# Designed miniproteins, single chains, continued (2), part 26

Each design is a single chain, and the fold is of that chain. pLDDT is the mean over its residues in the fold that is shown.

## One batch from the design tools (miniprotein)

Design m4929
Fold by ESMFold2-Fast:
Structure m4929 (fold): chain A 92 residues (1-92)
Amino acid sequence: SMQDLQNALDDIQILNRNFDDYVSNNDYNGARSVMNQVYDIVSQYYPQFTSYVQSMIDQGNDYYNQGDYDMAMSTYRYMIDFTITRVRILLK
């Protein structure tokens, strides 16, 4: 339903705030764990964005595994912001 889709967007926005809190505390492992939660919500409620979200998470994880936490966090942030923006447009 449209209400379930709106609730899923609200949950992603909560996760976006949690992500920013982790990044602000230099808890990069915590920030990365938020990506898995975003993926779970997107794959269930917005399957059309699943491939995009997975691709961006994989790219961010590659940076993370190289020890480039700044690029990893920037990649994750770009993905969440883009996803929220696209979902908001879809729900208009």
Scores: mean pLDDT 92

Design m4930
Fold by ESMFold2-Fast:
Structure m4930 (fold): chain A 76 residues (1-76)
Amino acid sequence: AKSLIELGEVYIKLAEKAKAAGNNELAVKLYIEAGKYYYEANDYEKAIEAYEKALELNPENEEAKELLEKAKEKLK
């Protein structure tokens, strides 16, 4: 749904602002939430991008790794 994609975009912007402010922990959480909204909207490419951005900031985040794998499976 368009509203889910718009919500995902809002969370991406919030994550970018948190990252710019040096709050990488908050940015990771916000990128994961954005990815979840994109996934629910069936926009798996944007979901993958959001989860990859979370993992760039925290490569050990198990939730982001699992969600990234699930989103990639949808594109196979």
Scores: mean pLDDT 87

Design m4931
Fold by ESMFold2-Fast:
Structure m4931 (fold): chain A 85 residues (1-85)
Amino acid sequence: ILTKNPENKQIAESLGINVVDSVDDIKGSTVILDDVELTVEIAEGLIAKLVKTVVLLSSSKITEEAKEILEKAGVKIIESDTSLA
């Protein structure tokens, strides 16, 4: 999981979920984004890491340009109304 929220980081770590604070630390084909604005720069980083599925929690936002880049690269985008709280 990629999150910038310190409380959600502690919750995820307590559940045994691997927490990362930057795109460079992402491993695996599925990434959960919490309290992150998914920009073109982040989208390009996810593609470079060979991410296949991106899950956006309700606290995260995505730009239209980032969405188009991910969809063109064949990345599945799941927008969720759920949060870690």
Scores: mean pLDDT 68

Design m4932
Fold by ESMFold2-Fast:
Structure m4932 (fold): chain A 82 residues (1-82)
Amino acid sequence: MTDEELQERIDRLKEALEKAGYELVELKISANGTATIKFKDKKDGKERTFTAKNPFGLLDSLIAIAEAKLGPVRGGAWPAEP
């Protein structure tokens, strides 16, 4: 994993979340490669936390859902926590 590839996905997720009305609260990748991503709904203050051993896969999944919520059709539900 390169810092550049990771940072690109973090920036994209943050932008997609903010545009969809969410705030990125925490993004942490542990030494064993486990990623923890926490964000909050700005309307009701509800937090969601996702954890996975595949940081890129988790980031890509969350980006896709956040970007779907930005579109003219309201996106589906967030994925279940792994």
Scores: mean pLDDT 72

Design m4933
Fold by ESMFold2-Fast:
Structure m4933 (fold): chain A 63 residues (1-63)
Amino acid sequence: MITREEVEEIIEKAAEHLVKEAGLPRELAERFARWSVENADPNRPFVLPDGTKYDAAELKKAL
């Protein structure tokens, strides 16, 4: 089961990838990563750029 602290770590990792690949300012990358988790389809895995998969419904419950 995913904890609130683990969700925050996942958001930070997603934001780091957005900064690196899309050149977004860190503040916008953090906001977009959080928005992506909040609006993820609970019937599909949430996939990080490194290929790590999470249950989107569990991520949303831990927020």
Scores: mean pLDDT 78

Design m4934
Fold by ESMFold2-Fast:
Structure m4934 (fold): chain A 58 residues (1-58)
Amino acid sequence: MSAGEKLAEAREIAEKLTDEQQKELQEKGQKEIDASKLSPEEKAEKALELAKEVYKKA
């Protein structure tokens, strides 16, 4: 998957999350993506991984 495809899939998953799950995803994203010096590809992959992890808790 390209970085754009990973981000699109992460966004689709995020839209299916509850408000509480969306806040959890935002907090994890801030800590693991926004605070780190990752490449755009690595950020996209991490965003998809975090979205899937939060969704699995449903």
Scores: mean pLDDT 72

Design m4935
Fold by ESMFold2-Fast:
Structure m4935 (fold): chain A 81 residues (1-81)
Amino acid sequence: EEEINDGVAQIVMAVARLAEKKGDYEGAIKLYEKAIELAPEDSPVRAEAYRNLADVYEKLGDTEKAEQYRKKAEEIERRIA
């Protein structure tokens, strides 16, 4: 179950990155949120999704949300290191 969910989360992450590269920041946010939901807790995929979500919010000028998501990614990265 967790392995399957991680694989699906990775696919959703790939689609989210494509949306972000196309400038579809709203679509990218929704897909990164879905990847976080599907990814196992304290997984590299979840940390990467939070990092990418922070980058999207930074591009939108929402520095407060960007900082919040960066901190979430850093906490996961510390736990899985």
Scores: mean pLDDT 81

Design m4936
Fold by ESMFold2-Fast:
Structure m4936 (fold): chain A 84 residues (1-84)
Amino acid sequence: SIDEVYEKLKEVAEKLIAHPDATPEFKEEVRAMLELFDAIRPQLSEEARRRLLQGVADTLLNLAREHGLPDELIAEIEKVREEA
């Protein structure tokens, strides 16, 4: 389900935030993005949730790449993105 894909994305995001190379700015951006998604998600249709989740995953992927986080974690984001 889309909710299971979101839980996987959240787990990967938590690993990224916990990574030693994650800057305070990166951590704040990721947390803000997840908080916004959690706030609006219950009000959305399944299709809207799926499309928004895809956008969140794409944004997280770009942020992880820009901040030079490990390829292994980037690959986990890509895998979750493909499941959405």
Scores: mean pLDDT 81

Design m4937
Fold by ESMFold2-Fast:
Structure m4937 (fold): chain A 88 residues (1-88)
Amino acid sequence: SAEAEEYFQLGQVYLLEKDYEKAIEYFEKALKLDPNYSGAWTLKGMALLNLGKYEEAIEYFEKALKLNPDNEVAKENLAKAKEKLKQK
């Protein structure tokens, strides 16, 4: 929906500003309206990764890949999250 896209775009703005908590809030609002929004799962995972929430980030990247298996951004960041989790 247009409203889900608007929330997604706001989430992207906050992600670029490195306000990861606000980014997550807006991606969650987008996903509440459209749970099949693969991009929102991916970018929420990236925000969680930047907050050091590696296990949660992994879950979100896996959801993104279930919806779009060809999502290279989700694949790369899933690998990064798994490596970060092993280093702790």
Scores: mean pLDDT 88

Design m4938
Fold by ESMFold2-Fast:
Structure m4938 (fold): chain A 57 residues (1-57)
Amino acid sequence: KEELLKEIEKLLIEKGFSKEQARLFVYNASKLTQEEIEKILNLLKEGKVDEALKIAF
């Protein structure tokens, strides 16, 4: 779980999010199931940031 959250944070920063924004996103995502976190990671890899945000919130 922690490794997936680190990958999400790194991808968000690479896509232009600030460290503060990425950390807030990861904090919200940390409350989700592993399956939901994996879905978020896959959506971010596909560039579907808006869809990933809908799952995290």
Scores: mean pLDDT 79

Design m4939
Fold by ESMFold2-Fast:
Structure m4939 (fold): chain A 75 residues (1-75)
Amino acid sequence: LTEEQELEVQLALELIKIAVGEIYISRHEPTPEDYRELAEEYEKAADIYEQLGDTENAERFRKLAEEYRKKAEEL
């Protein structure tokens, strides 16, 4: 795989982790740790988007990561 293809694969895996985490918290009472884990995955996806030159999605995902970190602190 090229470097770009490796980043695309890593992004796909992070998006799957995010989807699983969001489904989990929608079906169960979330814990602070659930929110922190989801925030971490959003940050990882944001970094990959930035490396791929997708600054709009990178900014969006960083904002979502911050929102989930705040939820973890408030819970």
Scores: mean pLDDT 86

Design m4940
Fold by ESMFold2-Fast:
Structure m4940 (fold): chain A 70 residues (1-70)
Amino acid sequence: SLEEAQKHYEEGLKALKEGNYKEAADHFVRAAKLAPGTPLEVEATRLAGQAALKYGGNVEAAKVGKRILE
C-alpha cells in the first residue's frame, strides 16, 4: 500500500542519515515497488540509486535499478 511505501521511505531516510547505505537502498527499493505511478516511486528510485552508489558503486546501483523494475 502507499502507507507501507511511506513507512519504508521514512526507514530509508533514517538509514541514510546513519550511513547504513545498503539498508537505506533496500528500504527505498521497497518503497518504490509499493508506490508505482506516484511521485514517491520517482523519489524513492532516485534515493535507492544514490544509496547503492555509496554502498558499492555502479554495480550496486545497477542491481537496485533491476530490483525496482522487476
Scores: mean pLDDT 85

Design m4941
Fold by ESMFold2-Fast:
Structure m4941 (fold): chain A 68 residues (1-68)
Amino acid sequence: SIEDVFNEFEKQVLAVLLDESLSLEEKEARIEEILKKTVEEYKLSPEQAKEMREAAEKALAQLREALA
């Protein structure tokens, strides 16, 4: 289901965000690759892809604010 796809995406994003070996720039790049792969693999609608992107960008923004 799309819900399972979303949950797995969020889990992968969280794993990247918690990886202390990666810079913020590297985390952004990896999250973008995960998003692109998920959209292509599951043929997500533009609306579904937008929701996933917005969730990832919100998580990254929170990390940026914590580092500022």
Scores: mean pLDDT 81

Design m4942
Fold by ESMFold2-Fast:
Structure m4942 (fold): chain A 111 residues (1-111)
Amino acid sequence: NLAEKFLEILEKLLKGEISLEEAIEEMRKLNLHDEVIETLETIYNDEKLSEAAKLILERVDDPAVKQVLILLLPTSDVDLVIKYLEAGDIRAALSHALYGREPTNVTDVRP
């Protein structure tokens, strides 16, 4: 099961059991698309995204829903996703992830 293997690699990476380089090599052996690998790197390099991914891995039972939520994290309002996951409201977390990430900093709008 490709989704379960992806989730296992991500969990090991976030726990510090494997390096980012080892995680990327394992994902490449699974013939995962570059976009999926880039998503894993983005999550690993962002403390909030890593926190949200850990909560998804711990609190979401369905592997397909886990994978969808994780892949949507870089485009999501991570703070709201974390709040919903901590509350056990997986449906609200998924719904919010689908709206995309609202800019909280002036990265696209500058004075």
Scores: mean pLDDT 75

Design m4943
Fold by ESMFold2-Fast:
Structure m4943 (fold): chain A 55 residues (1-55)
Amino acid sequence: SRREQLRRDAEAAREASRENLEKAKAETDERKAAALYTAAKINEIAAEFLEELVA
């Protein structure tokens, strides 16, 4: 169902945010770390938005 798909998408975005944040913390290149941190924030916002849609 659409709700089940949105729930899975929200979970995937939350996991992607966590993974990118951990990669950013481990990254020694400042520019690459900034890009990973940005990706983590984008996925965090996406997860929050999708979670609100299924609430």
Scores: mean pLDDT 88

Design m4944
Fold by ESMFold2-Fast:
Structure m4944 (fold): chain A 66 residues (1-66)
Amino acid sequence: SLTPAQREELLERIERVATRMIALGELTPRSLRAADLSDEDLALLAERLGISPSTVRRLLTEAAAR
């Protein structure tokens, strides 16, 4: 399980990677909110990050609930 500090670090990494992919035209989401990311966008992000798509969605959902 991830500690709170590890979750925040991973969220920051997700946001940095997503921002770069958007700049390259690899992702075109409405926002980086979990609800605005398609399953395809989540799969591409997860592959780039080396984690599961469900983990990306869960972390972004938690961030939005704070």
Scores: mean pLDDT 78

Design m4945
Fold by ESMFold2-Fast:
Parts: C-alpha cells; sequence; structure tokens
Structure m4945 (fold): chain A 62 residues (1-62)
C-alpha cells in the first residue's frame, strides 16, 4: 500500500485497542501512513475516523 491510496475493507473489523479503527466490509479507506509490513494508518471516508488497521483486512480498488 502507498500513502494517498484508496483501499476497500474485505470484511468487518473490530478495533482491539484505542489506536485501532473499527470498520465495516465495503468501507473505503484512505492510506495515511504505512507502519511496517502488517499495518497501515487509514481514514474511513464514511466516518472521518482515523486509526491503525491490519493490511490483511484491506484490498486495493482496481
Amino acid sequence: FKVGELVRAKEDYEARNPLELSFKKGDVLEVLEVIGPHYVVVRNLKTGEVGIVPKSYLEKIE
């Protein structure tokens, strides 16, 4: 993933700590930062909320 990229949630995710973001399947998220091989910081375009999410729950929009 790249900063500024739009990605889509593959399934629902429940935040496991206050730094993580909860989202629903089909939500469109903007990548704000890549924080290692497994996680990104994203903004949910529907809610405006920002948080850390696992890359494995996301897919690129083609």
Scores: mean pLDDT 82

Design m4946
Fold by ESMFold2-Fast:
Structure m4946 (fold): chain A 92 residues (1-92)
Amino acid sequence: MAKTLAERWLEAGRVFFNAGYYDLALAAYRKAIEADPNFPEAHFNLGKLYESLGKTEEALKHYEKALEIGRQNPKYADIAKEAEEFIKKLKE
């Protein structure tokens, strides 16, 4: 299937994140969420970005949103589990 606008912005965000361009990654992940607010991978990756910036409170909010959305559809079971594990680690 062709990639959605949200999936394309998520991929752009991941490329920027891996390159260390956190400002561009943040903008791309926000665009992914704007295109699809119920996209758990975008919230999860935004959580990882905030964690990399030392913004623990913001990271937790996005991981919790990824978990909430991910639990609503079995196709997102893996991302929901990963988000739950990251939440647990950040609260330790």
Scores: mean pLDDT 85

Design m4947
Fold by ESMFold2-Fast:
Structure m4947 (fold): chain A 69 residues (1-69)
Amino acid sequence: MEEYEERLKKDPNDARAWGGLAEALEKEGRYEEAAEYWEKVADIASKVLGPDHPLTLHYRRKAAELRAK
């Protein structure tokens, strides 16, 4: 996991790697950890694509939904 985190900090284009990990955690019922990863994806997407990009907003909503569980 740390290797993906470092890679995403260095190369935001790898945001989809965090998305895959978040989905795996979500399927296991680990909602808090999944939400944290979706927030990382949203933050990186915001820096690359902009805060109002549809994809950035999608990831933010996903994290919020998981935190509500």
Scores: mean pLDDT 73

Design m4948
Fold by ESMFold2-Fast:
Structure m4948 (fold): chain A 72 residues (1-72)
Amino acid sequence: DRKEELIKKLKEIILEKMDEAGVSEEEKEKILKELDELLKKNSTLTAETLEALINGEELPPEKQEEVEKKVA
């Protein structure tokens, strides 16, 4: 369950960043749900990678692109 806990923490960080950017509540919820589904289904993401993201590393290109697409 390590990966699921890390995904939860990553979602919290992303939510806070979106709140700072002034994204609407509906849009924030949509983006978080999309990211959660992608993160859980992405077999190339390891717990170590997710932990690095939580520690302030940038999102993987595929995840950052998805977020950018949703907020555009």
Scores: mean pLDDT 64

Design m4949
Fold by ESMFold2-Fast:
Structure m4949 (fold): chain A 75 residues (1-75)
Amino acid sequence: AMAEKEKKEQDYIDRLAQSLAAGNDEEAERILKEMIEEADTPEEKEYWKRLFESLKKMYEIGKADGAAARAARAA
């Protein structure tokens, strides 16, 4: 059960990161909505929102500084 849920969360994170890396904010927002809808608790929904904002900020910083895209991928 936990391993299955973890795999699903990893799939969402991977898709989200790919969308942000491609500069496709619209798809990234759609993926976030799916993650929030699948979340069972308000705490999990807040977690996904925070994760999304953190990743988005990292990719935005990467674009601004030119070299930061590598740092953003390092998480």
Scores: mean pLDDT 70

Design m4950
Fold by ESMFold2-Fast:
Structure m4950 (fold): chain A 92 residues (1-92)
Amino acid sequence: SEAVAFMKAAGDGIESAVRESPEEGIELADLAAQGLKDFMLRHPEQYDEAVKAAEETAQRLEADPRGAEVGRHLRDKIEETRAEVEAQLAAA
């Protein structure tokens, strides 16, 4: 899945960024959430697997003490993105 591959790559990038700068980790998490929203709107059939991949990425980040803040931020952004996508799809 393109969405799953995107989230795995984004997760690796966020982990790398967090080791150098938490601010860069948060910025990449925001970009990952924007990309996830775009995938969900273009490919609703990939919605469940995209959400699962994003949640797995957030969980992995939260397991690292240095990544915990960025992981929680990503989780909050995933929840916001889900609400926005569900509202847009319901309005269509």
Scores: mean pLDDT 80

Design m4951
Fold by ESMFold2-Fast:
Structure m4951 (fold): chain A 72 residues (1-72)
Amino acid sequence: EKEVRKLLEEAKKVALETAMSLAEQGKYQEANELLEWARKAIKEAEDLVKQGNYEEAKQLAEELIEKARKVK
């Protein structure tokens, strides 16, 4: 439980920092697409945590972090 929550917090931070970096580079469309995807993924992962499905929530958070890293 605590590990999944920390991972979700990190995913939110990484997505925001990456989107801000993209915006600074003038890549506003890519920044907005990442933020929208991240918002949906985080909501889905939070719903999975509420249902007790920690494995799928963890996987979604990890996918968000990986996807944010690849957008560079």
Scores: mean pLDDT 79

Design m4952
Fold by ESMFold2-Fast:
Structure m4952 (fold): chain A 91 residues (1-91)
Amino acid sequence: NMKEELEKKARELMEEAMDNTLKNGRATPEDVEKAREAAILAYKAESPELSDFLNAAAFLEWQMGLRTPDEWAELAKKLYNGEISIEEMLK
């Protein structure tokens, strides 16, 4: 099942990003990129855990001084309302 494979890849990428962040005591740009890709794959998989992937990516971006949690919450609301695409949110 293509959606199951996408969700599996999303989990693997997010686990890599989180494990590397914990190991190094900080997020890196590569960790943020993996977390964003994981969230995109979770969205394409129609994962029931999409909000968890988005929250994890938001946390790593916050650690890197990129987007704030409030900015992520606004974008997530627009995504769930169909006002923006996942690509517009994460790329």
Scores: mean pLDDT 85

Design m4953
Fold by ESMFold2-Fast:
Structure m4953 (fold): chain A 95 residues (1-95)
Amino acid sequence: MKEEADKLLEEARKAFENGDYEKAIELVQKAIELFKQLNDKLGELRAYILLGEIYEKMGDKEKAISYYQKAINLAKELGDESFVEYLKKKIEELK
């Protein structure tokens, strides 16, 4: 299950790099569902960051900010202060 979720996230990143944003979003959403079932908060964090990046690239600032906020909440739960600061800067740049 974790290997399947990690593979979906890798496939999503490739789709994103190729400009296939709709496919990337679908694959990330599937990965998030699996990471939630596994209670893999680090996997969820990585997936929400990727969703934020995809929506940012699409020009959907509101959705990008929303997903970066979800990632901040997970980073706080994991005690990752460096990711919290990184994501806060991302949100500030989008405002």
Scores: mean pLDDT 86

Design m4954
Fold by ESMFold2-Fast:
Structure m4954 (fold): chain A 55 residues (1-55)
Amino acid sequence: MIDLSEREEKVGKYLWAGGRSLREIGELLGLSQATVSRLKRRVLEKLGLTEADLG
């Protein structure tokens, strides 16, 4: 996705795969849960999506 940073792209990939909490995504990427939460919000805002659009 051209509008995403590398971190936002990685977080987005895990969000769309589903089955993982923000904490688990953070552990996989070496990020805090708070950082993953901020990146999730930025990804959704950039794509014009909501949490209901996640798998």
Scores: mean pLDDT 74

Design m4955
Fold by ESMFold2-Fast:
Structure m4955 (fold): chain A 89 residues (1-89)
Amino acid sequence: SLKEKIRELAEKAVEAAKAGKLEEAEKLEEELLRLARENAPSLSDLEIEIIEGIARIVRGVLLVIGESEEEALAKGIELLAEELLKELE
């Protein structure tokens, strides 16, 4: 299902981020966002942009309070995937 594909991509992106493969994690995040845009017509581009924006804000806050780049990116991707999956219900 679409939800299963989103979970699988999110898990791979989080694993890449935690492994310090930040560029690979960001590419997997972009693939996740593309998958949602192409396969979830119930989600508007604006709704996806808002969810992505919130995840980026969370990542920025985590970096400011002293989280590593790896953990901040991983948590941002997890939040992005969780919010996208909620909207697909």
Scores: mean pLDDT 83

Design m4956
Fold by ESMFold2-Fast:
Structure m4956 (fold): chain A 116 residues (1-116)
Amino acid sequence: SLEEELDRAIAELDAALANGASPETVQRLVDRLIEIAEKAAKEGRTDLVVRAIQAIVSALPRLTPEQAQRALDKIIEIAEKNPDLPKGLLETVARVAEALGLPEQAERIREIIDKK
């Protein structure tokens, strides 16, 4: 099930972060969470999309700036196609993007929030 895939992916990411995994390893796990979020969104499972994005966001500081930008660009694509995502989640994503020195991604997310 998507829930089991998500739980497994989050557990693998948490273990990798706890063990000081390389940005390359963290990126692969983030990419897996993005795939799960996209599948969950297509199935109308907003609850699973929220959990996946929360996990991705927690890992962004462990990525290179280029990797973090690509992950945020995917979150933005998901958010643009899924208006049911909570405003509070998107506000958290925007704040993290700003903290990482990615103001263009933060602004794109704020534009999505403003259309809600």
Scores: mean pLDDT 90

Design m4957
Fold by ESMFold2-Fast:
Formats: structure tokens, C-alpha cells, sequence
Structure m4957 (fold): chain A 86 residues (1-86)
């Protein structure tokens, strides 16, 4: 399964939290590509199992609960998460 993340309006703490989670998934065997630009994080994660997807959803949800909104879109075997200011 492939996951695309587009997150904007992030604090430095939220960026560091997301990057730490993505690094843990990469250490678990996923392929992770990430770009940080100001308050925006764009990431592509490939090779996730169901447990990895659930962990990522949990981490994105925790970030969104701190004043952001999260939307998801499913196209085939690709899930796109968009996180933006509420």
C-alpha cells in the first residue's frame, strides 16, 4: 500500500513528531521519501502493512487534534492524507 501525505500549517514540534514517526516506519522496512518546506511536510510512504498504516493514521490524528483538520482520499491502493489549518 502507498500513502501520500500533504501537511501544512505545522509547528516545529508537529513537524518533528511526524518526521520521527516516518523514520520509525522506514526502520520497519517501508520506503519513505519526505520533503520539509517551512510549515509544510510532503511525504510518500510505500511498502506499509496494515499495522504501519494504522500507526500513521494515529500519528496524523494526534497532530490534527492540535488545531488542524485532516482529510483522506483513497484511489486504488493509494491513500492520500491532507492536513491543513482548521
Amino acid sequence: MKVLIHATGLTEEQINSLLSGLKALEEGGAKVEVEVDGDTVNAVVEGLDIGGVLRLIGELTEIALKGLKMESKVEGDTITFTVSPA
Scores: mean pLDDT 81

Design m4958
Fold by ESMFold2-Fast:
Structure m4958 (fold): chain A 75 residues (1-75)
Amino acid sequence: REDVVLARAYLGDAAGYAEEVKAKLSPENRQKAEELIAEMRAGAADRSVTLEQAKARYERIKKELDELEAQDKAA
């Protein structure tokens, strides 16, 4: 049970970090970031997600957010 609680807290905190990243993006990439944040929040609400799965999900989403930032800087 505890790992499920930690997984939800982890993804919730990660979603907060992603909101800060979203604030710095262009309007088009902010929409994509909102979809990634929604995916993290859905994972935080899903009681079947383990802590390890939560960490893996965050690492993937973090990479996608970093790519959005790189696109904005290149534009």
Scores: mean pLDDT 77

Design m4959
Fold by ESMFold2-Fast:
Structure m4959 (fold): chain A 60 residues (1-60)
Amino acid sequence: MTDEELLEKIEEARRRLLEEAEKSDDPARQEVLRGVAEALGLFPSGLKAAEERARERREE
């Protein structure tokens, strides 16, 4: 699996989450879905940072 394929799947997931947020009549659910979509938008830089932190935690 390539990083490019992963980024495409993330973009699709983000788009779907935004659609579900618009269809939801629950403000709390809308806020959660929007927050997850926003976090996915930061994923390309966040993935690198998360990988480095995961390595540090396991290599203690």
Scores: mean pLDDT 69

Design m4960
Fold by ESMFold2-Fast:
Order: sequence, then structure tokens, then C-alpha cells
Structure m4960 (fold): chain A 80 residues (1-80)
Amino acid sequence: MIPKEVLEKEVEGGVYEIAAAVEEVTPGSDKEKIAEYYEKAAEYYEEAARLAKEAGMEELARKLEEVAEILRKKAEEVRK
């Protein structure tokens, strides 16, 4: 079973990811705010990955790290 702490961080990351994606497709949205949301999402997924590693869930940790990397790249792309 996934530790509650990992799940909580994944949920928080997902909320910021959805918020960023919605703002990104909204005309006239603030690029800096979108980038900030993607960065916050990445931070939560990075914390979830760390907690997953501590729980011995290596595959889950790897997937969460990949998600965090993608979100950080999206934040950089939005600022361009």
C-alpha cells in the first residue's frame, strides 16, 4: 500500500499541475504565475519521490522523479 504521506504529496502536486495547465490554456494568463504553479507541482512530486524511496518503493519514486522533471521543464518553457 502506498504510504499516506506519499499519496498526500502526489495529490498536492496534482492540484498545482492542473491549476498550471488550466491557466496555460486560458488567454491572457500570467506566464510567471503558470511557471510558479508548475514549479510548486514539481516540488511536491520531488517530496513524494523522496518519501517513496524511504518506503522502499523504488519504481514509484522513479516515476515521481520523472513527473517532477517534466513539470520543471514546463515551467522553463512557459517563461520563454
Scores: mean pLDDT 83

Design m4961
Fold by ESMFold2-Fast:
Order: sequence, then C-alpha cells, then structure tokens
Structure m4961 (fold): chain A 83 residues (1-83)
Amino acid sequence: MKTVDVTVHGQLSSTVFDLELEGIKGEAVVVGGEMIDGEAYALLKFTETGEVYAVEMGALLGGLSEAVKTGKPVTVKAKVKKV
C-alpha cells in the first residue's frame, strides 16, 4: 500500500467525515472495515464520486482526534488502498 497525505477537515457525524485524499475532497461515509496484514482499515466512500478507499484506522483516528481538538484541518500520513 502507498502512504499518502490524508487531510481531516472535520467530523460531520459518527460515521461521516469531511476528508481530502488522492485529489478527492468532500464528504466520506464509513461503509465498512477491513483487516489487512493485521492492521485495521476503515472503508470510506466519497458520497459525490462513489469512490471507496481503505484508510489505515490508527492514522485516521489520530488525525480526526486532533482536528476535533483544534477545530482546524489536520494532515496525517496514512496507508491507503483504492477499493
């Protein structure tokens, strides 16, 4: 998997996030989870494009926690796979 920059702009609900990755920016909804090589990944679907990405859960949650705490966009490096 490639490590890419994931920008967390905020949390809209418990399962919906305002995210930016791989040139896509917008609302992404959690549609599932996957275990890859013993690591947990969130399956995120961008509602406007329909594209689904598996994003490393630990990195995503760390970025989300910091974005919520600061009220500012946070960029983290995460392993990502296009589904």
Scores: mean pLDDT 83

Design m4962
Fold by ESMFold2-Fast:
Formats: C-alpha cells, sequence, structure tokens
Structure m4962 (fold): chain A 55 residues (1-55)
C-alpha cells in the first residue's frame, strides 16, 4: 500500500541517519526509493519534507 511504501522510505531514512549518512545522501536516496516505488511528485515531496524535519 502507499502507507507501507512511505513507512519503508522513512525507516530507511532513520536508519541512514543513525549510521551517520549526510542529509544530502539521505534525501537523494529517499527520492530514488520514492521514484522506484512509483510515488507521485506530491507524495514524494511529503516524504522528503518529513525526512528534512527529522534531520
Amino acid sequence: SLEEKKEVILTFAESAMEAGASPEDILALAEEMADEFGLSEEEKEEILEEIRERL
């Protein structure tokens, strides 16, 4: 589901932050994951905003 896809991307971002990845790399990888999962531009923006708030 869409909610499951968003959760996977957010979980990935959280794990990458814990591993010490740069904000730029985390956002770039999250964007790639969103594109691979077939999310719309609006849905992708929502996830990227959520990730930025957690950085």
Scores: mean pLDDT 81

Design m4963
Fold by ESMFold2-Fast:
Structure m4963 (fold): chain A 112 residues (1-112)
Amino acid sequence: MEEILEYLEKLGLNKTAEILKKEMEKDEEFKKDVIAAFKQTPDDPFTVLSYLIKYFIEKGKEEEALIVAKELIEYLIKQGNYEKAQQVVDWMKGVLESKEYAEELEELFKKN
């Protein structure tokens, strides 16, 4: 298994790791780009998860983008980084077509 997948699973980002594994198996250029993003900030999942969210939004895969964003927000809240968690919520509200998904992210932030 790729080092990045083990890293994400150790952080409890299991759904993101599953989505990433499937995407890496079908797209070699995506695999190279995501590994490069991971290597830039190996101690902080923010960079690699932000890259994944952008990638899925650009591909019209809003459901996958939402799953990755939720796990990133939950991780940031558990680390006490409420400012970055709010930045992810605000960014997703700007790019998601679904108002229901935006409300779900706000609720996640409040209920942690």
Scores: mean pLDDT 78

Design m4964
Fold by ESMFold2-Fast:
Structure m4964 (fold): chain A 92 residues (1-92)
Amino acid sequence: MSPEEIEKKAKEAAEKARKEAEEKAPEIRETLKAYGMSEEQVEEAVELIIEAAEYAGAAKAYKEAGDEEKAKELLAKAGELQARALALVEAA
């Protein structure tokens, strides 16, 4: 497979994952507000969750294309972003 085809599929997967995360964002915002988080902390956590979803989506596309190393790197990045979002919730 060409690198350009893999990159295009990864971008499409990331965009799909972002849209799905954005659809869930209002429910996540309400949950985080219920935990007593500030508006700034809620928006930061939501942005981290959306960005993590994009990396996870791209990772799936790379794994399906056979690029397991790049898929692992992107999954690790998604995990770091999820951990940062969780830390904001736990600090509230």
Scores: mean pLDDT 83

